# Designed miniproteins, single chains, continued (4), part 88

Each design is a single chain, and the fold is of that chain. pLDDT is the mean over its residues in the fold that is shown.

## One batch from the design tools (miniprotein)

Design m15252
Fold by ESMFold2-Fast:
Structure m15252 (fold): chain A 62 residues (1-62)
Amino acid sequence: SKEEAADELGKAATEKDLEKIREAAKRLGGVSDEDIDALIEGIKNKDLDKVAEAALKIREAM
């Protein structure tokens, strides 16, 4: 279940679907809203470094 949610989050990030990203992140549980917002902001601004940093924090929180 967590592994499937992580895969969905990765796919949503690739597709830049902000709604799917938030939904998938909520399914993971234990992830902070701040880390989710940072990931979404990075994707929206096309900031690859910010996306990578936020994704790493989300994976560490799992």
Scores: mean pLDDT 69

Design m15253
Fold by ESMFold2-Fast:
Structure m15253 (fold): chain A 65 residues (1-65)
Amino acid sequence: AAPALPAIPRPSREQLREIVENIVKAMELAGILDDEVLDSAARVIARTYGVPVEEVRELFEEVRK
């Protein structure tokens, strides 16, 4: 089996979607919902949870729609 014991467990797509939804809501409430800020947030989430940045970007687009 591939060793995968990170300090932060890799979330499922459903869990990642909830994380993205919460971040988008917080950013909307703060009035900082800009494409550049969203791209930065997506990259941070991707690095933090070890998921593809493209998947995080798709979730941001889905949640913002």
Scores: mean pLDDT 74

Design m15254
Fold by ESMFold2-Fast:
Structure m15254 (fold): chain A 77 residues (1-77)
Amino acid sequence: MIKEEVLKKAKEYKETKDKKSLEELGDILAENARTLPEEEVHELIKLALKELEDSKDGETAARVSGVALRAIGELVE
């Protein structure tokens, strides 16, 4: 399920700080933003942000903002 993939990638990034995991999370969110209802996409973004919030570093905040903006961009056609 998409929710499980989102959580998995967010947790991988928290453990490893591997930017690739965060990029893959962004790709999952952006691809699904084109096919899922807007409300469901917002829930996935919230889920990712909540998991990553505990990192509380500026780089994570900037990266997560980028992921959210990309997903929102896919919703605004």
Scores: mean pLDDT 67

Design m15255
Fold by ESMFold2-Fast:
Structure m15255 (fold): chain A 55 residues (1-55)
Amino acid sequence: SAAIEEARRALERARPYLTPMQLAEAEAKLRLAEETGDSELAARLVEGLQRILER
């Protein structure tokens, strides 16, 4: 889905700015969204990652 693809791109962009713990959590959420097709989870992940990228 578009939301999951956007979440993948957001995670790739945010990766250098995340702590190891935040990265592990974000990767786990992305994988869960991919496996379940949960577009709401993917959209929430994008929002969180974009807040990090804007700082």
Scores: mean pLDDT 82

Design m15256
Fold by ESMFold2-Fast:
Structure m15256 (fold): chain A 62 residues (1-62)
Amino acid sequence: APLDLEAVARRDVTATKPDEISLAAGERVRVLEAHDDGTVTVRSLKTGREGVVPLEALDFLV
């Protein structure tokens, strides 16, 4: 489902696939889409890169 939520990476994330992005702990992202496999598509607010990251690596901002 389309989303427009902010989150913060709770840990360093390393991209292992072409559709993934790397995040540093504390990096702010906008969550664009949730997937059924436990991943989300995000845009980094620091780098502007878009890609897939694990949902469990993010703390959502309420």
Scores: mean pLDDT 80

Design m15257
Fold by ESMFold2-Fast:
Structure m15257 (fold): chain A 97 residues (1-97)
Amino acid sequence: DPSLEAAARVNALRTPEEMRAAARDIVANSDDPAQVALAREALRALEEGDEDTARFYLLYAMDSDPAARRAALEVARARERYREVREEAREKRLKER
């Protein structure tokens, strides 16, 4: 089961450094643009200190299902849009105070 194998591989990564090494390996060696994009999102999450989000993206980067990888990238794009809207709303509130 590719999903169980992906979960086992991600669960073996115990530290942010191990997750970062795994993500960098995918970016360097993968020929799948979706897998590379997910690995880059994992690296961004690690830079932000969000280990749970990094683990989520690595799980789908290690899953061989292309549909699962695309769905995870859609989640990443939705989260980015949400952050932008939230930051704009915060800036507007600060200008009114």
Scores: mean pLDDT 81

Design m15258
Fold by ESMFold2-Fast:
Structure m15258 (fold): chain A 97 residues (1-97)
Amino acid sequence: SEARELLEKAREFLRKAIEYLEEGPEKLPEAGKYAGEAAQHASEAYGLRPDSEEVREAALLAARAYGYVKEGPEKLPQAIEDLRRALELVERALAEL
């Protein structure tokens, strides 16, 4: 389904964003790109699944993490926490499809 494909892409982008943030501040541009992509795909999936609180929260957390990455390296721990939580929520939503 379209929602499943969007959530699978969101999961992929969340994993990449986390990986880049764990490499350190020199990877902020790459992490930001993937956090933004994850937020967009999760938001589009929420449009198709408006009853899914997991998808809604995942999209908000990914968007917030993207904002933290844009603010600079001082918010890396918070960005990583938000992306990891978003990933867990996306995986739960995929398991329910």
Scores: mean pLDDT 90

Design m15259
Fold by ESMFold2-Fast:
Structure m15259 (fold): chain A 58 residues (1-58)
Amino acid sequence: MEEELLKAAEELEEKAEEYRRKAEELRKKGDELGAEIEEGMAALLEGMASLLRKKAKE
């Protein structure tokens, strides 16, 4: 149970990093709106991962 929550958190964190990388590429290309959308997705996934890690500590 605890291990499953931590693994899910790690997967979400990895996906968030992918969205962060996409946001940087879009920003370099001048696509500010695209960058904000990808950053928003990363923040959402990071928030979910944080909740899962908190649950694993219970």
Scores: mean pLDDT 83

Design m15260
Fold by ESMFold2-Fast:
Structure m15260 (fold): chain A 120 residues (1-120)
Amino acid sequence: SLEERPDDAELYEQEIRKLIDEGKPEQAVEVARRAKEAGIPLTPEMVEALIRAYLMLGKPEEAIKVFEEAKKRGIPLTPEMYLALAVAYERLGDTEKAKELYQKALEIDPNNELAKQALK
């Protein structure tokens, strides 16, 4: 019912990132929800920011759901997403799964300091 506008997606990405940088993860999640309701598909940048927002909110289970939805939708998975997902599993006490995800992030981006630290 609503036509997709590529410029709308970029504006939502910018606002979500800005809110994360300002330490407002609850508002970032709400902006992303409004984007979905407006029929705007999730971008890799939105997915990364949402995972980070849920981690900031102390909701690692929600961060995992965001990643799983992105994977199901065929959204390209970035090293930043794997890194953030590893942190989510670490907070849930699943250290083995976290290590696997840190390794995936490090294979794509060898300069991920958190991944390097976690794999020692």
Scores: mean pLDDT 83

Design m15261
Fold by ESMFold2-Fast:
Structure m15261 (fold): chain A 77 residues (1-77)
Amino acid sequence: MTPEEIRERVRRFAEAVADLTPDQARKAAEMLGEALKKATGRDVRVEVEINDDGTLRVRVFEDGKLIAEAEAKMKKP
C-alpha cells in the first residue's frame, strides 16, 4: 500500500465516520489501524481526536512518522 493510497483511504474514512457517534468513530479508527497493519506489514497507528466543536481529526503514523491526516465535521456530538 502506497502513502497516496493511505491518504485517500484516511480522507474517505474521515468523511464516512462524520455520520457516526464519537464512540463509533473511535472503534472504526481501531479497525482501520488493524487493517492497515495487515495490509502493510508495518507498525501503523491511527489516532482520532474529536474537538468540542465537533471537528474530527484522523492521523495515521507509520513507524512513528505522520503519513496521513484528514479532518471532517461530526454531524452528531
Scores: mean pLDDT 76

Design m15262
Fold by ESMFold2-Fast:
Structure m15262 (fold): chain A 55 residues (1-55)
Amino acid sequence: SLEEMLEEYRELVEQGKFEEAGKVLQEALDKAKSGAEKAYILEEASRIMEEYLKK
């Protein structure tokens, strides 16, 4: 599911595995069925990255 892919993205970002995280993000975007779903994925991915950078 998209939620499972976003959790995998979070785990990879927290581990500093940014290339692998980018691949999971691209897979999530490829599975998105609408522009609204793509926007949601990008907003959540940005939030996850901001949380990491503010630690």
Scores: mean pLDDT 84

Design m15263
Fold by ESMFold2-Fast:
Formats: sequence, structure tokens, C-alpha cells
Structure m15263 (fold): chain A 67 residues (1-67)
Amino acid sequence: ETLELGRLLAEKAREELEQGNFEQAKELAIAAARMGDTEGALEVAEELEKAGHTELAEEVRKAVEEA
């Protein structure tokens, strides 16, 4: 199931974000959006923006709009 894959990718993105791996979190969130978990991807984008990584958050939001 594509959505289940997206959800797992979003979960991994949050784990990477918690470890301070912001670029990896962005890449995983973009992959989650492409797999149909746009809500999970947007949650990661919001956390990236709160952490001060506004440009990375914008890249994730753009991927959600294109998904």
C-alpha cells in the first residue's frame, strides 16, 4: 500500500529530525509526500521550520503541492 509506505517514510523523517539530521529528514519527507502521505510530510515540514530550517521546510511543502 502506497500510503503505508508514505507513513513509514514520514516516521523515519521524524526520527532523523530528532537526531539533528535535517537534510535526511527533508529527503524522507519528500519521499513520504510522493507515496501519498502529504499530512505526514507537512508535519515534518512544520518541525523543520520550528527548528530554523525554513528552506528545507519550503522544499517539503513544494513536494506536497506537486504530489
Scores: mean pLDDT 83

Design m15264
Fold by ESMFold2-Fast:
Structure m15264 (fold): chain A 67 residues (1-67)
Amino acid sequence: MAAQRAAEEAGARAVAAAEASIRFLDDREAQLAAARNVAAAVARRQGEEYGERVRAAVEAAVDAIAA
């Protein structure tokens, strides 16, 4: 009985250590994913701002012609 319990405890510790290692790697992957998401959001915002500037310029040109 004691040997079985020791083996179960050793197995549980090995699983916990593996889960901690996976969690650490997942945290690093999450950090890289967050950095990529920020870069994508900045690129999208710049694209949206460019689109709005073009729209505003066209609207101003139309208003100038109408005046």
Scores: mean pLDDT 69

Design m15265
Fold by ESMFold2-Fast:
Structure m15265 (fold): chain A 71 residues (1-71)
Amino acid sequence: EEERLKKAIELLKKAAEALEAGRVDEAKEYVEKAKELKVPELENAVLVALAEVLRAQGREEEARELLERGQ
């Protein structure tokens, strides 16, 4: 569990760095990998990161729906 948590945090950090660099496709891959680890403590963090990827892709409506559903 602890190893999965650490891995998910690393993936989310890499996703944020990729988004800052404009590498949206790379950020999406990192967020999807983090989501696959199914870490309950990071469920909201993964949701927010996925919404940021969607916004960067111009999919703002989907990002909004995702955040509303996760609240």
Scores: mean pLDDT 80

Design m15266
Fold by ESMFold2-Fast:
Structure m15266 (fold): chain A 61 residues (1-61)
Amino acid sequence: MTKEEAEKLYKEGEKAEKEGNYEKALKLYREARKGFLELGDIESAFKVGEKEAEVLRKLLE
């Protein structure tokens, strides 16, 4: 996965979250985090992981 692809997935996840589609946002954030980890971008991966945790909490409420 390229950095541009991982960033695109993150942006799509943010869009889904803003639309209230938390299931779609979670899936997109998980794909983005995986991409950043493959690239060795640990900071971006952790940032996306925080977004995953927030969205997961919304789904479990």
Scores: mean pLDDT 83

Design m15267
Fold by ESMFold2-Fast:
Structure m15267 (fold): chain A 110 residues (1-110)
Amino acid sequence: SGLKYYNLGKKYLDNGDYEKAVYYFNQSIKELKPKAEEGDIEAQKYLGLSYSNLGDAYDKLGKTEESKKYYEEARRYFEKAAELYEKEGDEISASLLRMAVSVLKLTLKN
């Protein structure tokens, strides 16, 4: 499951094992993409989170261009998830994702 891989990626990221974090976030992305394309809001959110954390892992590995690429993917999926939450009437989840998009836009300017 994509969420299981996301949780493993987070575990390794938090422990400073950035190479394993990259591996598991890529597995999470692979599993979540088909569900996200079917309009699963949670899949869109976790896809954005997986890309954001993948960007963090690459930043920690000194891979600035890969990091920026994945932050841009995270921004796109957070925007998609925010729109879906807005359509569902979940204004709190939408607002949190819009805030994450703003932070990523600031990061991508540097």
Scores: mean pLDDT 88

Design m15268
Fold by ESMFold2-Fast:
Structure m15268 (fold): chain A 64 residues (1-64)
Amino acid sequence: AEELRKQAEGALEAAREAIAAGERTLARHFLDVARDLVAQLSEQDPETAAELEAEIARLEAELA
């Protein structure tokens, strides 16, 4: 759980940096990585996974 959370948070940070840089394709890639990690995390820590899913949705909305 802890390692998956750390990796998902890292992917979200990378996505935020890519969005700030205008790198939309790279940002979408990191959001896809974060979604995969959060799906795995949901089996161990569903509450933290739900919080990260909300963050992913918020960042995806910025790319729309």
Scores: mean pLDDT 83

Design m15269
Fold by ESMFold2-Fast:
Structure m15269 (fold): chain A 59 residues (1-59)
Amino acid sequence: MTEQEKKATEISRKLVEALRNNMSKEELQKLVDEFRKVAPPSPANEALLAEAERILKEM
């Protein structure tokens, strides 16, 4: 696994945990921004980003 893939996996886990644990809007926004920079395009990653962005808009 490349360093970039490892970073993307780490951020995706934090993002999922953030969504489940009512993380602050600022922390969630930072994770979304970081994930967009490192995550490869995939249906799963797009779904995760869409859900995080939906929650951010509702906050």
Scores: mean pLDDT 75

Design m15270
Fold by ESMFold2-Fast:
Structure m15270 (fold): chain A 65 residues (1-65)
Amino acid sequence: SFEELKAQIERGIEVYRELGLISEEQAEELKRLLREKDFESAARLARELGLPNLYQGLELAATLA
């Protein structure tokens, strides 16, 4: 479901932050874009950060929203 996908994306953002692969500010920006339902901008940011699992999920979320 879309809610399950959203939860997986949010979990992925936190895991990347905890592993130090993204900054706290980058994680907060991704979460902000998710709250605003701006999945296209979130996917672009995830691509810029080199996070293939996140941008693939965000691109899928954009098609389901």
Scores: mean pLDDT 82

Design m15271
Fold by ESMFold2-Fast:
Structure m15271 (fold): chain A 96 residues (1-96)
Amino acid sequence: KKEEAIKHLEEAIKFAEQLESAIRAGDVDKAREYALKLIEELGKFGELTGEPLKAIQLQMRVLSALVAAEMGDYDAALDGIRAVKEELEKWLEKVK
C-alpha cells in the first residue's frame, strides 16, 4: 500500500517535470499528453491514500495550467505546474 502510493507519487512528480519542460518548449501536444498522465497518477495516489478530494484539487490545477498553456499564457501555466510539483514533493516527504 505505502510502496504503491509512493510509486504513483514519484511518477506524478516525473510527469509534472516533463509537463513543465513541454510548456517551456511551447509543445502543447506533449503538454496535453503529460498532463493527462499526471492526472491519472494523481487519481491513483488519491485512491490509495484515501485523500480523493486533495487529488481532485491537484487534478483541477493541472487542467487549469493546461488551459493556460493552450491559450498561450505560458507564465500562468508554469506557475500552476510548479505549485502542483511543490505540493507533490511535500506529500512525498510525509509518506517517506
Scores: mean pLDDT 84

Design m15272
Fold by ESMFold2-Fast:
Structure m15272 (fold): chain A 75 residues (1-75)
Amino acid sequence: SLDELIEKLIEALKTGDLEQLVYALTNLPREKILEALKKVEGKAHPSLIDTVLRLLRLLGVPDEVIEEAEKILKS
């Protein structure tokens, strides 16, 4: 379910599980990515911020959404 994907993303961002991170980001609807990232509330591992932003670019997420994601993750 969507809620399970959001929970997997949050856990992956806290633990650095790259396989789970890729899985969650590739299966989440684009409109739900920002919502999911807001639930992390600065609990993402700092080393993963650049990795998440790179993965979003590789997945073809619009630059406007990536800029908003960066603000959320760095707050």
Scores: mean pLDDT 77

Design m15273
Fold by ESMFold2-Fast:
Structure m15273 (fold): chain A 66 residues (1-66)
Amino acid sequence: ELTDAQIEQAAAEALAKGLPKELVEKLAAVIREFRATYKDLSPEELERRVKEVLEELEPLVEEAKA
């Protein structure tokens, strides 16, 4: 299962990249809600889905930096 430590690490990396705190907070909340919704999924399936969401958000993050 995706741990709070993994979510916190991802949030810290996003903040280090210069993302707004509000955006990072919303992303962390979405990931936690995702984890709660899919708590019965295998850790591998959950990680795969979280990575897909993060990959979709990366282009929007790059656009926000511009």
Scores: mean pLDDT 67

Design m15274
Fold by ESMFold2-Fast:
Structure m15274 (fold): chain A 56 residues (1-56)
Amino acid sequence: MTAEDYIAAIRAAAEAGDFARADALLKQASVELSPEEVAAVVAATADEVRRLREHE
């Protein structure tokens, strides 16, 4: 998956309330993508990641 694919998938999972899926996608991105691409994903999904941490 590309960084853009991960951003779209994380947003879709968070919108559906599937925070376990959003967390799994973020962790997979950190393994498969470069540090620069991971930073872009995190920046683009900052609100979704904040909501995920509130529901952990």
Scores: mean pLDDT 78

Design m15275
Fold by ESMFold2-Fast:
Structure m15275 (fold): chain A 83 residues (1-83)
Amino acid sequence: SAEEMARLAVEAGRRAGLSDRELAAVAGRMLLSGGEMGRKVGELIAKELGLTPEEAIKIAEETSEERIREAMRRIAEAVTEML
């Protein structure tokens, strides 16, 4: 489910040492370009961080694509290690 994916992404990101701002940037990018499921997961990550979708999008727009891609890579790696 989107809720399970969002929970795993936040937990994995925190285990990987990502800040809440880095997680917010990932959430905002998912909201901008993640397709239907990615948008829902991005909404739920933003909510978990106490942010609106609009706030997460703004953080993503203020964060370089390189940093967002690196954060997403670290989340994916940590998720694989948790499974």
Scores: mean pLDDT 86

Design m15276
Fold by ESMFold2-Fast:
Structure m15276 (fold): chain A 75 residues (1-75)
Amino acid sequence: MFTLTLVFSDGSSVTIVAESVEEALKKALEYLKENEDKFSPLQYVANKLRIIGAALDAELTGAKEITVEILLKEP
């Protein structure tokens, strides 16, 4: 079991629980794509890279949970 928490710059969060790091990564990237309108193009790319980097580190280190900060665009 692996837990990935996305913490947004507005203080909200989404927690993803999956059997593997790969499944959590897939679900997190799907969430970002479904909510792409909440990000500027550069924030979308940056957030995607942050999640991928954190997931790779977790896979290499055997971490069971990670938290990733996600940047939202301002009005």
Scores: mean pLDDT 85

Design m15277
Fold by ESMFold2-Fast:
Parts: sequence; C-alpha cells; structure tokens
Structure m15277 (fold): chain A 55 residues (1-55)
Amino acid sequence: HMTLEEILARLDAARGLSPEEAARVLHEVGKQALTLPDDEAVEVARRMVEVQRAL
C-alpha cells in the first residue's frame, strides 16, 4: 500500500528514467491511484501530466 507521498516521489523520480521505464512507473502509479481518496487521486493525475510533459 503506497502513500500519496510515496506515489508523488515515484513520479518525480520517473523524470530521470528512460521513456520505457517512465511508462512502467506511470502504469503502476495509475493503478495504485484508484485506491486513493478523490482529492489525492486528482493530485496524482496532475503530477502524472507534469511528468509526461517533461519526457
């Protein structure tokens, strides 16, 4: 069970990875975000968009 802080840190770390590795992280994080409260899920979605734009 990942916390919001762990998920956001994982996404930030993905910016330094290859596109293939970053895609795996985004897939894993996306699945885990489904278990979060709505407000936290929105924050994860926002960070995912930022990471995708940075790749």
Scores: mean pLDDT 79

Design m15278
Fold by ESMFold2-Fast:
Structure m15278 (fold): chain A 56 residues (1-56)
Amino acid sequence: MKAVAKEDVTAVSSPPVLIKKGEELEILKIYDDGFAEVIYKGRRILVGTSKLEIIE
């Protein structure tokens, strides 16, 4: 499942990762608390779903 960043997003990671508006992400899992586990540049990270547009 794919998503696109609707705006610049700081991912929950150490160190923090900035995902820029318009970048595509692969969604692995969506959590009930408004976060998704995604792959970004080969890294598994958590991102807030409110700033993502879910596609396919």
Scores: mean pLDDT 77

Design m15279
Fold by ESMFold2-Fast:
Structure m15279 (fold): chain A 74 residues (1-74)
Amino acid sequence: GADEALKYLDLAIEKAKAGDTDGAIEYVGKALEAAGLSAAVDDVTALMRENKDDPELLISIAKTLKLYIEERAA
């Protein structure tokens, strides 16, 4: 559900801050699945893989998804 997705996005942000790009991508994928957004997994994770050298962008993607999920849950 939304709460689980938000926890995965927090983990993705921590992984990106630590330089663990693969871990960040994995947790964003899990967050999208938990939020019922499985159709977006391939596109979002592909964007993250293309930008794996930009941790600030990866963090921004995760934060944007948090905002989107929070707005839908409210």
Scores: mean pLDDT 85

Design m15280
Fold by ESMFold2-Fast:
Structure m15280 (fold): chain A 118 residues (1-118)
Amino acid sequence: MFVLEESGGGTVEEGGSVTLTRKFTGDLSGVDRFSWWRQAPGQPLEFVASIKRDGSTSFGKEVEGRASISLDKEKKTVTLDLKDLKKEDTAVYYSVVDGLSDGVPRLVFGEGVTLTVV
């Protein structure tokens, strides 16, 4: 069973950078992908970045060229780095595990971490 523990939010200045970290426990069996999603105030949920078990990555258009995502299997962490921050990057960021639960594909969301760009 995965425990999603998120850190690295807070208040950051425009033009700065932030590192959001998800720590997980357990094995990677049944996990296809780790991703980050965000929800800005009054906006729909938006895809930010993903990384698969093989290290392949994908990025949302609004963060492409500004975001990187990495998986450290030894430290059991998934890290999202976001640079050249804009005020529109202000959102609650959710870590998501995409995998199998009882043979059924599921998305498991973390509790969310708040980023405010000032």
Scores: mean pLDDT 76

Design m15281
Fold by ESMFold2-Fast:
Structure m15281 (fold): chain A 73 residues (1-73)
Amino acid sequence: SEELKEKIKQIEEDIKALEEQLKELEEEIKKLESQPKTKENERRIVVLESAKGLLKAAIDFLKELKEELEKKL
């Protein structure tokens, strides 16, 4: 159905947006890892790694949802 195709398209756009955000977090972590090993930088890396984990979980969830919807096409 067209409604199902539109839902899949919206999920694809959401996945794309989250993958771009994930890339930005990965680059920020990489930059911090190249800086001096201070307690502040270590704490920032922990926070960003946690955010990265949450983004990955959200992306995986949306990909699984997309696959289930595609099976109904």
Scores: mean pLDDT 88

Design m15282
Fold by ESMFold2-Fast:
Structure m15282 (fold): chain A 88 residues (1-88)
Amino acid sequence: MSKEELLKKGREYEAKGDEALAAGDYEKAAEYYIKAGEYYKEAGDYFGAALAYSLAGEAYRKAGDLKKAEEAYKKAQQAAREGLRKLE
């Protein structure tokens, strides 16, 4: 899959996450945001991945899954650090 196709998939899953979040389906929203983050990361968009993983953490927190929220926030921090390293 090309970088452009990966970024497009990331945006599609982020939009699905936003729709699920608006519907109150917090666990589903989090799962879609994790998928978006995975596609952004594969595309080399580490800051896009960090944002998507942060949205997943917030959605898991709203779902009451504090362990998955913590794991998602750790993924966001790791993606942000990797993005900063790529600027070096």
Scores: mean pLDDT 89

Design m15283
Fold by ESMFold2-Fast:
Structure m15283 (fold): chain A 65 residues (1-65)
Amino acid sequence: SLSKEFEHGVVLATLGRIDEAVEYFKKALEEDPNNEKTLEALVEILKKNGREDEAKKIKEEVEKK
């Protein structure tokens, strides 16, 4: 299940508050590091907003077992 932090991130992203949305998605990912949907949402929002280097770093940190 997706957390409230994830839900807040989605709302903030819809409002164009990208930096805050990213923070909430990061919190959601810290609560459930194996949540693929949260990781995908975080990577996607970063890529769509020109923050591809950050997306790559986060993906590497989560996918390194």
Scores: mean pLDDT 80

Design m15284
Fold by ESMFold2-Fast:
Structure m15284 (fold): chain A 83 residues (1-83)
Amino acid sequence: MDLEKAKEIIDANKEHIDERFKRLVEEASKLPNKSKAARLVAAGMLDIIGAALEADTPEVAKQRIDEIADSYIKEIKKLAEKE
């Protein structure tokens, strides 16, 4: 992994990543099981950063960040409706 390229991609998407992290925490806060909520947030944050670091361009990183965030939010909402 090229650290300079990774930094450029993260910096370009910093506000977008911050917004997705905030939304992930907000949705997870609705879960009654706080331990499960914390684990889902941690996993989602890690996967978002990983996808950004593996992307070839800031635009590809943004798309992957959105796909991962939406996937985790969907999972969290499904758990909130069933538990």
Scores: mean pLDDT 80

Design m15285
Fold by ESMFold2-Fast:
Structure m15285 (fold): chain A 57 residues (1-57)
Amino acid sequence: MEEKIRKAEELALELAKKNGGKLTEEDIKYIAEKTGLSEEEARRIAEEAVVRAIALE
């Protein structure tokens, strides 16, 4: 579980970098498929990771 969460966070940050700090629904689906998490879990983890990264700037 933890390994999947870390992968989801890493993918979220990479995708957010390309999109100026924003994730699309397709990005979330991609993260879910890559990590084996549900779309809901991927969305929660991805949004948390992006918010934290943006806040640090």
Scores: mean pLDDT 77

Design m15286
Fold by ESMFold2-Fast:
Structure m15286 (fold): chain A 68 residues (1-68)
Amino acid sequence: PLADLTKLKTLDLSGNKITDVSPLAALTQLEYLELGGNKISDISPLAAHTDLTELLLGSQGISDISAL
């Protein structure tokens, strides 16, 4: 159920061709989020995730992580 998902602290969605992270905006308790291997260009829906300690955006087609 969606109510159980809002308590998630760790989520791995790597390799799923995701372009839109708006559905994750309600998951405000996330502390670790792996989104590598997707096609995300806009992470602004995650701006309210104040509990995030690790956000991994590698493998969006970027070979140099300093460009992020």
Scores: mean pLDDT 67

Design m15287
Fold by ESMFold2-Fast:
Structure m15287 (fold): chain A 78 residues (1-78)
Amino acid sequence: MEKLIYALEILIDTAKENNLSEEVIKLFEEALEAAKKGDIEKAVELALKGAELASKETNNPGIYESTKEELEKIKKEI
């Protein structure tokens, strides 16, 4: 659980530092709230939606791909 929460906090901070849209930040914040409530499936789903939107905004598919790989590894440990 802590590892997922930490990863989501880093995603939020990185999105804010890179001035990504409010929609991306909102999706990551909703994912963090879901993770804190123990809803792992919803947390991962929302985080991946945010990462997909971030990839589209930055024209960098690697953002979605790396985020998905990291979150799936964390999910396997929970």
Scores: mean pLDDT 82

Design m15288
Fold by ESMFold2-Fast:
Structure m15288 (fold): chain A 66 residues (1-66)
Amino acid sequence: TLVVREPTPEQIRELAEMLGVSPSTVREALRVLQETGDVRAAARMLGVSPGALLRLLERLGLASVT
């Protein structure tokens, strides 16, 4: 089961900078992930693989996979 936490403004900024996307794109992708659980859709919005997205979210403390 994937658990996604509410991101802080700092975490949104850091993720946006790391991925080369706007903070609004990060917020929208994380909203999709929280509402649908669709990691593939969120990853596509951010231009990364689903595995890379999960690793980044775990590194930032925003997601845990059980």
Scores: mean pLDDT 78

